# Ledger of designs, part 102: designed miniproteins, single chains, continued (4)

Each design is a single chain, and the fold is of that chain. pLDDT is the mean over its residues in the fold that is shown.

## One batch from the design tools (miniprotein)

Design m15519
Fold by ESMFold2-Fast:
Structure m15519 (fold): chain A 68 residues (1-68)
Amino acid sequence: GGKKGLYGLYHGIYQNTRTSQQHVVDQKADSPDYPQVAQQALEEMQRAADTLATITGEEAPEITVDIP
């Protein structure tokens, strides 16, 4: 199923970006640089989410760029 083949491709890119950036944030949790690292990670994840939304032309499910 699915709309466009591009959805699967860019969804995979989004998930990989989110996982990689979350790992960086987790590794820096005890660092004094944590707030800056978290901000940069959020921006990278949000760019990937925005790209996915643009490619699908619709609001993609599971687009979340929140790093608690």
Scores: mean pLDDT 68

Design m15520
Fold by ESMFold2-Fast:
Structure m15520 (fold): chain A 73 residues (1-73)
Amino acid sequence: AEEAALQAAGDRGTANYPRAVELIARGEFPQAAIDAILENSAPATLRRVLEKARELGNDEIAARVEQKLAEMA
């Protein structure tokens, strides 16, 4: 389960995208997996992760996504 979500995260995996976003937003991914998603995701995907992280109160992930989006602007 976690390996499948991690693979989706690292490889732009669309099939497992909803599961990957949920696990990231909850902070249940290893930090390296979160970093991989932030590096490999399109801005639209990052905005969805940011929204979900805010909904779940995961301020650390929200801050990381905001920083990445600022770098891409």
Scores: mean pLDDT 64

Design m15521
Fold by ESMFold2-Fast:
Structure m15521 (fold): chain A 61 residues (1-61)
Amino acid sequence: SLSLKSQLMVAVHEDDADRVKALLAQLPEITADELRLMRGSALQHGKEASAAVLDEELAKL
């Protein structure tokens, strides 16, 4: 089965903002660097809804 972090990456690339939010709530250990890498990937691939959710989580750190 996929890890929660792998599921998060899939949700980001599917641009599923609701699923990204739900998975991030299950990953309190996720680092700012991991969030920045995922945000960069989302922006590069035009995943605007996912990028917005990742920006919101980065702003909380």
Scores: mean pLDDT 85

Design m15522
Fold by ESMFold2-Fast:
Structure m15522 (fold): chain A 107 residues (1-107)
Amino acid sequence: SMEEKQKERLKKIDEFWKAVVEYLKKHLTPEERTLALALISFPDQLLEVAESIDPELAKRIREVLAQMEKEPTPELAKELVDLVIEILKRQRERGPTPAFERIRALL
């Protein structure tokens, strides 16, 4: 039934976000986790930052976000967090883009 499908989707969304939080805790400091969660929470800004670094990173993020909309999984959570970690690493190495500074200013 539609009701059973909705309950299953909500459970998958909850499991996805639990996987995001646990994976962030494993790989990032508390300060970096706050910034990573902000980037994940503002997908348009996340994509703008990614595009400014590497169009292939932006493409992969768009693919993960599209897959998440259809069927969120712990594997997609790991992929999304790995891509955000790559963004944070490149911002440290190259210096922050204007898009990144806008997100950081909101925190």
Scores: mean pLDDT 80

Design m15523
Fold by ESMFold2-Fast:
Structure m15523 (fold): chain A 60 residues (1-60)
Amino acid sequence: SESDRSQARQLVEQAKAEADPSNPRCQAFIKECEETLLSPNSSCASLIANYEELKKFYCP
């Protein structure tokens, strides 16, 4: 949905601004999120639902 895509885009932009560029795991996670936003067949709702847990795991 458009609302889910907008919310996911906002979360990814914040993560990109906050991310440590020297953390390859965090950078890989952000890249994966950006690819999810670019793919028309990907679930932005799924990204939103799991975002906080995944961010804690990959970007401690």
Scores: mean pLDDT 74

Design m15524
Fold by ESMFold2-Fast:
Parts: sequence; structure tokens; C-alpha cells
Structure m15524 (fold): chain A 112 residues (1-112)
Amino acid sequence: LLEKIKELLKEALSKTTNKAVKLGLEAALALLDGDEFTAEVNEGLVEIIRGVAKAIGEENPDAEAALHLVRGVRALLAGRLDEARANFERALALTTDPVLKELIEKLLELLK
């Protein structure tokens, strides 16, 4: 299961052009590799992107979606499947990136 998820994340990373989504995918891949430092750094950068948008009165839905992707992968690694599914469903609802959308749909199918 984890190897298939890693494969799907790597494929999405090679196809997306959205910087927040790339950082979220890199954070999720780092979590799957046990590299918590790289995961925290990349997740923190996505949080900064989201925070800057909020500070100027705007929203960045792809940054929010990327954070939910990372939270979903963390929940999955902790065995919290309902929390993982909820985060992935939220990411799917928020994202405007078709690459992230396709990835999340495939992740949700694997968690049935």
C-alpha cells in the first residue's frame, strides 16, 4: 500500500506546475521516507504561502489543499484512516490543480 502511494505522489510531483502543491507533495513523500525534518520544512513553506494570501485578504485554495494532503498522509501513517480520508476529501474539494485532483481521487480509491 505505502509503495503504491509513494509511486502516485512521485508521478503527481513530476506533472504539477503549482508551487504549493509541489511543496505539499515533497512533504508527503518525506513523511513516507521517515524524513520528518524535510516534511516539516516543506509543510512550513506551504503554511507561509497560505498565510501570505490570508494577510492580503485573499485565499490560496491549492496551498490549503496541499496542507490537507500532508495531514492526510500523516493520519494514514498513524493508522487513522477516517482522518486520512476526511483530509483527502477536503483537499479534493479545495484544489484547482487537476494533477492534485487526480492524485487524491486515486488515494481515496486505495483507502476503500
Scores: mean pLDDT 85

Design m15525
Fold by ESMFold2-Fast:
Structure m15525 (fold): chain A 93 residues (1-93)
Amino acid sequence: KQLLIEEELQKLEEDLQLALELAKTGDVETIEQNRDKFSDARLAVRLIENLKNGKSAEEAFKEASEFLINTLNPSLQEKAQQIVQKFLEELNS
């Protein structure tokens, strides 16, 4: 159903926005404390792992987002990539 696709994309955009804001802090503890606010906690977990491995906020966010997108239904992946691109441009502004 088209409405289900729109709902999934809305949840993804909300999770990506939260991940972007938390990645900018660079503080793993802050992300850990906000894990329960994510619709998909895997994004938060991957972001924490990437930051612990010494990746920049941009690199950590990009890889975590790519990981999550690869788990989505193929019909959502193209739109999800566009959302991620928008946030990456915002991060680099």
Scores: mean pLDDT 78

Design m15526
Fold by ESMFold2-Fast:
Structure m15526 (fold): chain A 108 residues (1-108)
Amino acid sequence: KLLELARKLIENTGSITDEQLYYLALLVLLGREEEAEKISNIPDKQKALEELRKAYIDALNSFVKELEKKLREQGYSKEEIAKIIVDKINQLHSEAKTLAERIKKELE
């Protein structure tokens, strides 16, 4: 999935930056493949990066809100919810970095 999106962005803009690949990985992990595919069709590199950043911020906010609601319904305290959310965000960023590095090697 991420490899196909990265190839599409390269086809449309001529290349892909590490930052663009990282945001694409984050969007894929957050279940925003459809939005990522739409952005990968933007022919302007700078505009594509700007749209990726905006999509990531929106996706992260939705993820945090859904996770907070789920944890509240499960009876977690406000303090535990905050800790779990931070840990999940850190895990997400770590997984995205690992995925982006793997796909970068496949693009070479």
Scores: mean pLDDT 84

Design m15527
Fold by ESMFold2-Fast:
Structure m15527 (fold): chain A 82 residues (1-82)
Amino acid sequence: LEELEKLLQQLLNASPKDQVAMLRDLASKTELTAENLPQVLNYFGGLKETTTVYVRKPEDLIPLAHAVKYSGVEEITVEKLK
């Protein structure tokens, strides 16, 4: 949890290309669960329309990371909703 909060802060300060690299690294270190699959598909569909993605909590970075890895996008912009 605390690790994901630090990663989110780093992502918000990174370039769009570095954000993709960081998320691909997160995907390689985490397992995709069946519970996360609907969020992964939702992020994957969104990435076909726009490179701007929204997260509400640090845990949202896990399904986002797997969607980024699967989509093959080269850059994204992550924004945090409160």
Scores: mean pLDDT 81

Design m15528
Fold by ESMFold2-Fast:
Structure m15528 (fold): chain A 75 residues (1-75)
Amino acid sequence: MEGRKELEEAVALAEKNAAQVEADASPAQKALLEAAKLAVEKGLEAGVEKLREAAAPLLGEDAEKLAEKFGEYFK
């Protein structure tokens, strides 16, 4: 649950600046935030799957690396 708390804080901080972030948010940033929220809400595996799917067309090979790090982060 350690990674979840840090992720919750990161999401809350991002939401606090939502107006500015929303204006400048790239598709990749939006995908990361959505996956992070889903991981907190529905659990790690759901978040990792969403991150992989959403990031794959944007980040390609880096999407797998991010999914792997996300899994370790929620260890």
Scores: mean pLDDT 63

Design m15529
Fold by ESMFold2-Fast:
Structure m15529 (fold): chain A 79 residues (1-79)
Amino acid sequence: MEEIRKLVEEAKTSDLEEAKKAAERFAELLANSSPEEQKEAIKLAQEGVHELLSAGREELAEILAKAVKEAVERAQKKR
């Protein structure tokens, strides 16, 4: 979970391009995580999204939220 938490932190403090890269990396790690780890990671990401929205960083919040949705969808497909 340390790596996932680090990526969420990077997404919150980076410019848009770095935030997108961090979000993609987060989605990849989350898709390959166990169901328990996915649940915890999603909670951390959702908290990050709310924090970004509260700070007025709406565009970054959307990027992170999209990455979480994509990761959940990918995990459900489980190839």
Scores: mean pLDDT 72

Design m15530
Fold by ESMFold2-Fast:
Structure m15530 (fold): chain A 63 residues (1-63)
Amino acid sequence: MTKEEIDFWLKLLPEEERGKSLFDPEDTRPATYFSKKLRMLVSEESAKKLKEKYPDAELIDLN
């Protein structure tokens, strides 16, 4: 993702979701909203990794 895309998604996240590491297994805070947005914008390989970390996230095939 570009910096502009990241900034856009951060503005849509609840305050409690901002500033957390999406790939930190020790982060106990839910990442559902940000993970859903990221899965729409990531490659198939990255989507598989996100599904393992955030199984409640949905993937939309963009192309």
Scores: mean pLDDT 47

Design m15531
Fold by ESMFold2-Fast:
Structure m15531 (fold): chain A 68 residues (1-68)
Amino acid sequence: MPSEEEIWEALALITYGIGKATGDVAGAARFIARQAKKYNRPLMYETARKAAREDGDEEALKAIEEEV
């Protein structure tokens, strides 16, 4: 059974992937950061931040940092 932490990490990756598919990565990253803050899930926004760094997406990184 996946842990609660694994579920939130998967949700962050899925949401970030949707942002890449729709061309709004910064919006997806901002949404992830807002949900992470609302539900107190720091690993969720760390997962999004890591994905944005790996992609070199500075606008997504800024969106995450502005919401945290």
Scores: mean pLDDT 81

Design m15532
Fold by ESMFold2-Fast:
Structure m15532 (fold): chain A 99 residues (1-99)
Amino acid sequence: MSPEELAEKIEKFVLETAREINREARRQGLSPEEAEKRIIDKVAEFIQELLGLSPEEARKLAEKILPLVDRLHMAEAAGDTQTAERYREELLKLVEEAL
């Protein structure tokens, strides 16, 4: 699988996971910090399995990727294509460096 395909899978998983956990967090009255922790935990597990990283390496990568994907998604929602492309390039670099 190419780094581009891996980055796309990670972006999609982060967006779907964040959407699901934030919906549940609102229902349960969880803090933003607790919701973020749950998202990082799920994303780290996914990255560990997908890239074959150690749990510690996967968690560090997940902590870098989550805010990046959030910024990317907000840029796309705002129609800021140039900013969204820049964040996608940063995501790709993080994935390439982890391989």
Scores: mean pLDDT 86

Design m15533
Fold by ESMFold2-Fast:
Formats: C-alpha cells, structure tokens, sequence
Structure m15533 (fold): chain A 55 residues (1-55)
C-alpha cells in the first residue's frame, strides 16, 4: 500500500540521515525500524531491495 511504502521510505530516510551524521546508534535503530516496518506491512522483499539500493 502507499501508506506502507511511505513508512518504509521514512525509516530509510531516517537511517540515511543518521549515517550522514555519523550516528551509528541512530543508524542501527532506524535500520531495525526499516526491517520491522517491512515485515509488519508484508513488504519484506521490497525492504531488502531498498536496503541493497541504499548500500
């Protein structure tokens, strides 16, 4: 759904911001939120692809 994608994109953006700020704790937290959002929304495959593109 659009809402599920928005949640994943928001978590991915937060993880990227933490990475750019050098905040390893924030990156780990938002990385976990990204995976959790993907699992809860049933978008595990999309979450993995987004993580691969971000890396």
Amino acid sequence: SAAARAAIEAAARAAREALLAGDSVGMQKHGQELLAAGRRAGLEELTRRLADEAG
Scores: mean pLDDT 76

Design m15534
Fold by ESMFold2-Fast:
Structure m15534 (fold): chain A 60 residues (1-60)
Amino acid sequence: SEEEKKLQEEIERLRRNLAGLRDGYAMAVARGVMTPAQRAEVDARIAELEKRIEELEKKV
């Protein structure tokens, strides 16, 4: 259905965003430029994206 197609497109978009965020996080950690507050913010964003993906996958 069109709704299933939209859900799959949203899941794929979120997965791409999560992959990019993880890559950026790894690079920033490797450079040693992150404060504790910045690390906590990125960890929270990763957890939020993972949760959103899980919730959407339950609807497919």
Scores: mean pLDDT 85

Design m15535
Fold by ESMFold2-Fast:
Structure m15535 (fold): chain A 95 residues (1-95)
Amino acid sequence: MEEAVLEGVISRVRRGRDLTYVTVEIEATPENLEIVSKMRPGDYVTIVLSDGTRIPGFIRRIEVGPDKIYITVEVSSRDASKLRVGEKVQIVIPL
């Protein structure tokens, strides 16, 4: 199974009752920009925490700036308790 991996840092967590929105800040490298060019809002992804915890979610927003990419992922609030601003994470994309 082909997978792409984006490494980043959680820049924002917007916690709701049922849904939490996590924004991950990623370096705008040529490699990361190529991966992001294939991604769309609604795509299924997995957030992988440094402890190996896997959190399923869906892409809600992608913002590409000159130096940084911001990806906002929608996750269930039940799975979001370990999500913290400043933590390093991976976004795993099934290709």
Scores: mean pLDDT 86

Design m15536
Fold by ESMFold2-Fast:
Structure m15536 (fold): chain A 59 residues (1-59)
Amino acid sequence: SEIDALIAEVSKKGEKISFEQAVAIMQKLGYSTKEAVERISATGKDVLTQAELKALIAE
C-alpha cells in the first residue's frame, strides 16, 4: 500500500515514526499541514507506531 511504502522510506521495520515524519507522510497522502498537525497532536505523542499513524489516516 502507499502508506506502507511512505512509512518504509522514513522508518526502518520496527522503528517508531517521529512527529515530523508522520506530518510529512500525511502531507504526501493529501492532508494539509494543519490537518496533519491537528490529528497527530491529538494523540499527545512525540513518536507513533505504524499502526497508530494508520489509525489517524482513518482509511
Scores: mean pLDDT 75

Design m15537
Fold by ESMFold2-Fast:
Structure m15537 (fold): chain A 87 residues (1-87)
Amino acid sequence: SKEEAIEKLKELVEEGVKKLEELGVPRSDITYFRTFSLHLIKLYEEGKITLEDIINALETFAKSEKNPEVSKVLKEMAEGVRKIKEE
């Protein structure tokens, strides 16, 4: 269901935040990541975007990211969203 997808998306955000904290990423960058990701989830909840749009946004963010470890976390999150879509 859409409700279950939203809960799983929020879990992926918190997992990503934890990984970024473990990598020593600055708090401001982690806050930006959380805010950006939660905004995408809100747009999905409101029916304004699809799960594919979230995947594309995360993959685009990953391509612009200069830190390869942060880019990896974003790509892993996009893969997590893809698995939710395929359930």
Scores: mean pLDDT 86

Design m15538
Fold by ESMFold2-Fast:
Structure m15538 (fold): chain A 62 residues (1-62)
Amino acid sequence: TRAELAAEHGRIHNTMMRMIRKMKTMVGKMTMKGTIRYNNIMGPRIMNIVKKTMKTNHKIKK
């Protein structure tokens, strides 16, 4: 039936679009997790290491 064909095409298209959106969400989540953790954590960590080196010199001379 014409209605069945239209519904089937719509269903397939919607399913494909939903899968693409889900894949983008998964890839985005993985990429953002890596990037955010690296830049947000490593950035402060590097600065903390520099300051800790100065404190270590002070602590050793304590």
Scores: mean pLDDT 62

Design m15539
Fold by ESMFold2-Fast:
Formats: sequence, structure tokens, C-alpha cells
Structure m15539 (fold): chain A 110 residues (1-110)
Amino acid sequence: SENEKEALIEEVEVNYQNMTERIEALFEGYGMKDKIPQIRQFVEQQLQELIEKLRKAKSKEEMVDKIREAYGRIVQFLAEIAKDNPELAQAIIQAVEETWLQDVGTISVI
């Protein structure tokens, strides 16, 4: 139903916000606080685009595909910023992967 879809989108948004806070804390912890405004702008834009795509999605499979595409872009963007810090890059990949698994779990149950 449309109500079930909106509940899924709200959960994805919460998971995404938690991931964003974790990523910002990682960059700050590695001395890259100066990059946080750029990161925040990019990830906020990606979230808005993702929400619109999820609202237009006609199946759970399409929702999963749109989340995968959005998180792939986030990993690519953040890994480029963190390219000189392998430990930070790995921590970012882990944070995004854990959030992806949470989103897939949520969609698969409903």
C-alpha cells in the first residue's frame, strides 16, 4: 500500500541520517573537518534525489535498486575525498555497507 511505502521511505531516511552523522564524525576524527560542509551538501542532495526516486518506484526491487545506486554514488564521492587515508576510506565503506544492509532488511520484511 502507499502507507507501507511511505513508512519504508521514512525508515530509509532515518538510516541515511544516522549514516551521515557517522560519516561526519569519521571525517572530523581523521582531521578532515574542513571537508564536512562539502560532504553535507553532497549527501543531502543525494538523499533528496533518492526520496523522490523511492516515491516513484513501483516495486520493492526498484526501491532496492535506487538505494544501491544512491549509496554507490556516496561511496565513490567519499572515497575520493578520503583517498589519502585508507583507514578512513575503509570505515566509510563499512558505514555505508551497514546502512545498505539495514535498508535491504527493512524492505525485505515488508
Scores: mean pLDDT 85

Design m15540
Fold by ESMFold2-Fast:
Structure m15540 (fold): chain A 76 residues (1-76)
Amino acid sequence: VPSAEEKQRIAREELEALLRDSPPEVAEYVREFLETGDRRAAREAARLLAREHDEPAETEELLAGRLVKALEVVRA
């Protein structure tokens, strides 16, 4: 079972991977969520990431879920 510290490390690594080549708008929404906890900002960042990859809706939902979960762990 990963510790709280290990979960935060994994979440940060996943965020770095997802955001590596992302447009500035995604980074702005991620920052807003980390500061305010506004889940709309997190969802908007995930939506923009999914569109950038031109993936099917199923992949968009998976990417959105991964980003939101990672952001919640980092903020916790």
Scores: mean pLDDT 70

Design m15541
Fold by ESMFold2-Fast:
Structure m15541 (fold): chain A 106 residues (1-106)
Amino acid sequence: GPVATAKAASKVKSGSSIPTVTAVTNGGGVGARVEGELLDEKGNVVSSSTGGGSGFGVGHGIGFTGNKAPEKAGTYTVKSVASSLDENGNVTGTATATAEPVEVLG
């Protein structure tokens, strides 16, 4: 099945986007979608984003997402879910990766 890794910006200002790059290998399919969730220290989802990338079909690919940083300063974590898609847009496989924590500045 697919394998994913994720890397997010280490520091961002409140209210800005948190740039996140998700790399996927063994994705299969003909397309891909990346969904990013921003989690607080308790694991609550505080924002979400959807993006795509090239090469997410057969073999490997890279995708970009940007979760909105909340107004509350603190330490947050980006969780990326990469989904391989068939020709009809149906999910054929998923991989999840968690980026290193991001510091949201007040």
Scores: mean pLDDT 78

Design m15542
Fold by ESMFold2-Fast:
Structure m15542 (fold): chain A 99 residues (1-99)
Amino acid sequence: SMAERKRREEELEREFEEAKARLPEAEAALAAEGADAATRRAFAYSRLYLEIYERLKKAGLPVSKAEEAMKAGVAAAKAAGDIAAGFAAAEAKVEELIA
């Protein structure tokens, strides 16, 4: 139902806002501990996911669409073996969703 969809969107938005509030602390901890490349890559994807969420929210689109953009990004990164390709694909999907 529309009410269930709205409740799900509100719950996701709350979770994203909580994650966003913790991001600077997590980033500082990651930098301080000298994390390996895999850990830095995982953090970069988490940050990208939050940036996608912010952009979709600003455009007035459902925040659940952030998962669709992230899925496109992960698929492209795996295919190319390059995280930059993942970021580009996720951004392209966000542009498609906003348009």
Scores: mean pLDDT 76

Design m15543
Fold by ESMFold2-Fast:
Parts: structure tokens; sequence; C-alpha cells
Structure m15543 (fold): chain A 81 residues (1-81)
């Protein structure tokens, strides 16, 4: 069984792949599922995703849209608590 850290890393990789494909709805869905995982620390996940976005060969517009997808997912998850 993958560890929470391994699942978090996989979710980040899949979300970045979706962003690169221009599929921001998929990126949002992947991020939201990761926030809903009770074994994943949302603060650690946001930090890891932010680091991956900055380390990626994404354009400024793609980075801004990725960050907005993450904010949308985080806000929806918080509102459901």
Amino acid sequence: MPSPEERMEAAVEEAIRAVRAGDYDRAYAILLEAFRDPEIDPVAFVRLFGEAVRASDLSEEERERAERAALRAYTEWQDAQ
C-alpha cells in the first residue's frame, strides 16, 4: 500500500501533468481528492504542490492557473468541513 507521502507525491505529479495538458478541471479534481484524503496533511500538500509548480517548465499563466485550481480545491474542501 502506498504511504500517505507516496500518495501525496503521486497526486502532485498527476496534477502537474493535467496542468501541462491544459486540463485544469482534472487538476482541480486531483487536488480536491488529495485534500479529502484524511491521511494527507493539507498544509504539507499545498507546500509540495507549490514547490512542484515553481520547479516545472510552466509558463507564468499556467502557474497562475495551477495556483487558482489549488486555491479552489482547498476552499471547497474547507467549506465541506
Scores: mean pLDDT 81

Design m15544
Fold by ESMFold2-Fast:
Structure m15544 (fold): chain A 81 residues (1-81)
Amino acid sequence: SSQEIVDEVKKIAEDGLKKIEELSKQGATPEEIRKVALEVSSKIEFYRLLAELEGDYETVAELRKIEDEFIKKVNEILKKL
């Protein structure tokens, strides 16, 4: 496992959430927010699959935690629209 992969995925989730928050403030539709969330989730899933193919289940578990927290925060934003 590489700490660099975990750090990169954390940054992907953080940058994605910031973009979604900015879009929400600009009056973006739920559909536009979901599209960005899917793009971010797809990037996280790519790194998760790479870790899984290498048998790095510790990194897989950490990446799943990052994605779950990201999706939870996106759903809280969608709830307020």
Scores: mean pLDDT 89

Design m15545
Fold by ESMFold2-Fast:
Structure m15545 (fold): chain A 104 residues (1-104)
Amino acid sequence: GPLTEEERFDRALAEVTRILSEFVQKIKKAKSKEDIDKAVNEALERLREVLAGMTPEQRERVIEFALQMLDGIITYFKETIKDPEKQKYVIEALERLKEELRAL
């Protein structure tokens, strides 16, 4: 049968967590700006898919959750990425990702 609204929301939060965890691993392995941009674009597309079919209220809550996770990821990368050029590029790309999510 169809999922309840609560079950859909819980699954959406779990999927966002999975997407962003996989994203962190991809950025850690990234060796080029192209790899970083690809990882960011793939994460954004997967997040858009999670938000598809949700009510506006559910979308807002899921977006807020994703933005909070992204803030934690930004802090983590500021502490763990040793290459200053890679760190700057990744942080700028993540700030753009946050803006794109707020627009959804």
Scores: mean pLDDT 89

Design m15546
Fold by ESMFold2-Fast:
Structure m15546 (fold): chain A 80 residues (1-80)
Amino acid sequence: SLVDQARQIADELEKYYLSLFEKYNDKKGIEEFKVYYAELKAAIDALSADPSAAELARVGTLASQTIMHVNMRIEKMKER
């Protein structure tokens, strides 16, 4: 289902990006990522309850915001 796919993507993103932040010792990046991920998880739960185009779009928006945050933190770590 779309919900199962969204959960799988979210779980893979969490594992991948937390490992990167740990590698760079970016405690702020870890803390901020957990906030973005919690919002994304809540949106996936909402999509599970209401599998509508609006809730799917919300999951997509929050996933994009999470990816943008990760990219910003990684670039900042590379500048060191």
Scores: mean pLDDT 79

Design m15547
Fold by ESMFold2-Fast:
Structure m15547 (fold): chain A 88 residues (1-88)
Amino acid sequence: SPIPILSVDKDKIISDLEDLLSKAKPHLTPEQIKELEDLLEELKKETDPDKILDLAFTILDLIETSTDDPDIIKEAKDLKSHIKSLAS
């Protein structure tokens, strides 16, 4: 069974996603920003570890596909790999 995500891990994931979104905002449309902010608010309210992971990966995939900036794409991939390591 996957190890349950601790509250501290969730808070760190949220913080890292907020930092990445802030860096990505200049490359995003207002509609993409709103979608990402709405997903982040869903993540903040979620308590199921599997759903927390699914939401975090959805946010990261959306950031990665919404920009051509190689530094942001790399940071999104690195963060996704880190989150996978917390669940495995």
Scores: mean pLDDT 80

Design m15548
Fold by ESMFold2-Fast:
Structure m15548 (fold): chain A 83 residues (1-83)
Amino acid sequence: EGEKLAEEALELLRRAAEAAAEGRYEEAAELVREAEELLKKAMEILLKESEEKAREALARARELALEHREELEKVAAYLEEKE
């Protein structure tokens, strides 16, 4: 269960990066919010099951965020301006 939720969160992050790359920042922001909620739930479950699995999921999320840093920073800037 935790692993599946983490996988879903990573898929949403990839979609968010793709949307941001195409200039669809509003859609990207929504996808990032959904991914954050799923990753939070996944981490709570994974930490109870296995610290190793939790560490692996977090490492994958960090790697994905680093690969798409430029796009994700644009989404963050968009959200700050919308406040």
Scores: mean pLDDT 77

Design m15549
Fold by ESMFold2-Fast:
Parts: structure tokens; C-alpha cells; sequence
Structure m15549 (fold): chain A 93 residues (1-93)
């Protein structure tokens, strides 16, 4: 379906972003912002195609949007530092 195709494209773009975060390599801001915008565009398309999406799906999109906003504003290095701090706290439990 069109929804399934958009979900697959979204998953691929999110995986690209996760790979960039995990790699630790420097990425120019224009490339990062272009990827963030592509993810945002796919999320908007998904909302348009599925106006009756579940509360869990809506919450997932909201969380992803907040993460994208942080990455766009503060960059990958800041986001990685935040994730490493969260993982360290989780591992200490």
C-alpha cells in the first residue's frame, strides 16, 4: 500500500540518521538538515495518508519530531552526548 511504502521510506531515512549518529563522523550541516527535512516530509505524508492513526503512532511521531528538532538545532555531536549520558544512566540501573 502507499502507507506501507511511505513507512518503508521513513524507516530507511531514520536508519540513515541512526547510522550517522553511531558513526561519530563529522557531517556538514546542509547534509544533516536535508536528511532531517526528508524525514519530516515523510512524516507529514504519513499523517496525510493515515488521519485515523492510533495514539501510539501519534506519540511515536511526536517523539521523533522532538528528536529531529534537537538534532537540527544543536547538531549530531550534542545529540550523541545526550544519548551516551542516557545509556550510561540506564546501564547503571
Amino acid sequence: SQVEQVQQQLEALVQQLEDLIASGRAVDRSTLLALVQQIRDQLDTLRQLNPDMSQAEQNGIALLTQQLDFIATDGLAAYRARLEALRARAAAL
Scores: mean pLDDT 82

Design m15550
Fold by ESMFold2-Fast:
Structure m15550 (fold): chain A 92 residues (1-92)
Amino acid sequence: MSIEHEDPELAERGERLEAEVEKAGVATPEQLREAHELRSLSLREQFEKALAEGRDREVLIKVLEKLLEEAEKVGSEKMVKVVRELLEELKA
């Protein structure tokens, strides 16, 4: 699932990271970690918006569970924390 940044500065950082990964042909663990950090800064806002727009809660839970697994593998502590908090709220 694509989680977009509403902040133009964060969006530009994401585009630069994508360009660097494309040029290298493969993402390094550091680049993956940076991508998760950028997503974590807007993740709550994006999911609150999706819920307000009537997105299926079960679909959002599955997306967050995948993000949690990826973030734990990469070691993105900020993303892990935000995803766990959102999962707890959505499952409550």
Scores: mean pLDDT 67

Design m15551
Fold by ESMFold2-Fast:
Structure m15551 (fold): chain A 68 residues (1-68)
Amino acid sequence: AATEGARAAIRRQEEEDLSAVKDAPPELQEGIRAAYERARSAVEAGDFETAQEWGRKAQALRDEALAA
């Protein structure tokens, strides 16, 4: 199902991003987890636009951590 597939994709991306920033400060890792949690909640509500926005926010935080 689309919702299950989207949730699985978000979990996989969260795991990859957190693995990439494992040495980042805990606050930043929490921000990434919170953003992906918001994305998953949006998917469960059928709000794929909001899910995509939170996914992009999480990736921006990851990119910021990697650039530092």
Scores: mean pLDDT 81

Design m15552
Fold by ESMFold2-Fast:
Structure m15552 (fold): chain A 90 residues (1-90)
Amino acid sequence: SPSLLELKQQIINYLKSIHSPDLVPIEKALDLLLEDPTISVNTLSEKSGLSQAFSEIILKGTASFGSYKLDPKLAELIKAFTEKLKAETA
């Protein structure tokens, strides 16, 4: 299985490949989660610049929050990262 750093790099490489405008805020959010796995949605949103809905998706490792839905490949990669983080910090 890939490491947390390898999963982060896979997410960053995918975002670069699609020229995502969210590359910088998503990378910040992943780094914040690596530093503090117990970080709140509000703090993650404020420090990364991502919306609260996007921050909720990243923190919980889900594909959607309410009516908001992530790109399926991005959702898959983020879910893998968050599930591995939870497994290593539980």
Scores: mean pLDDT 82

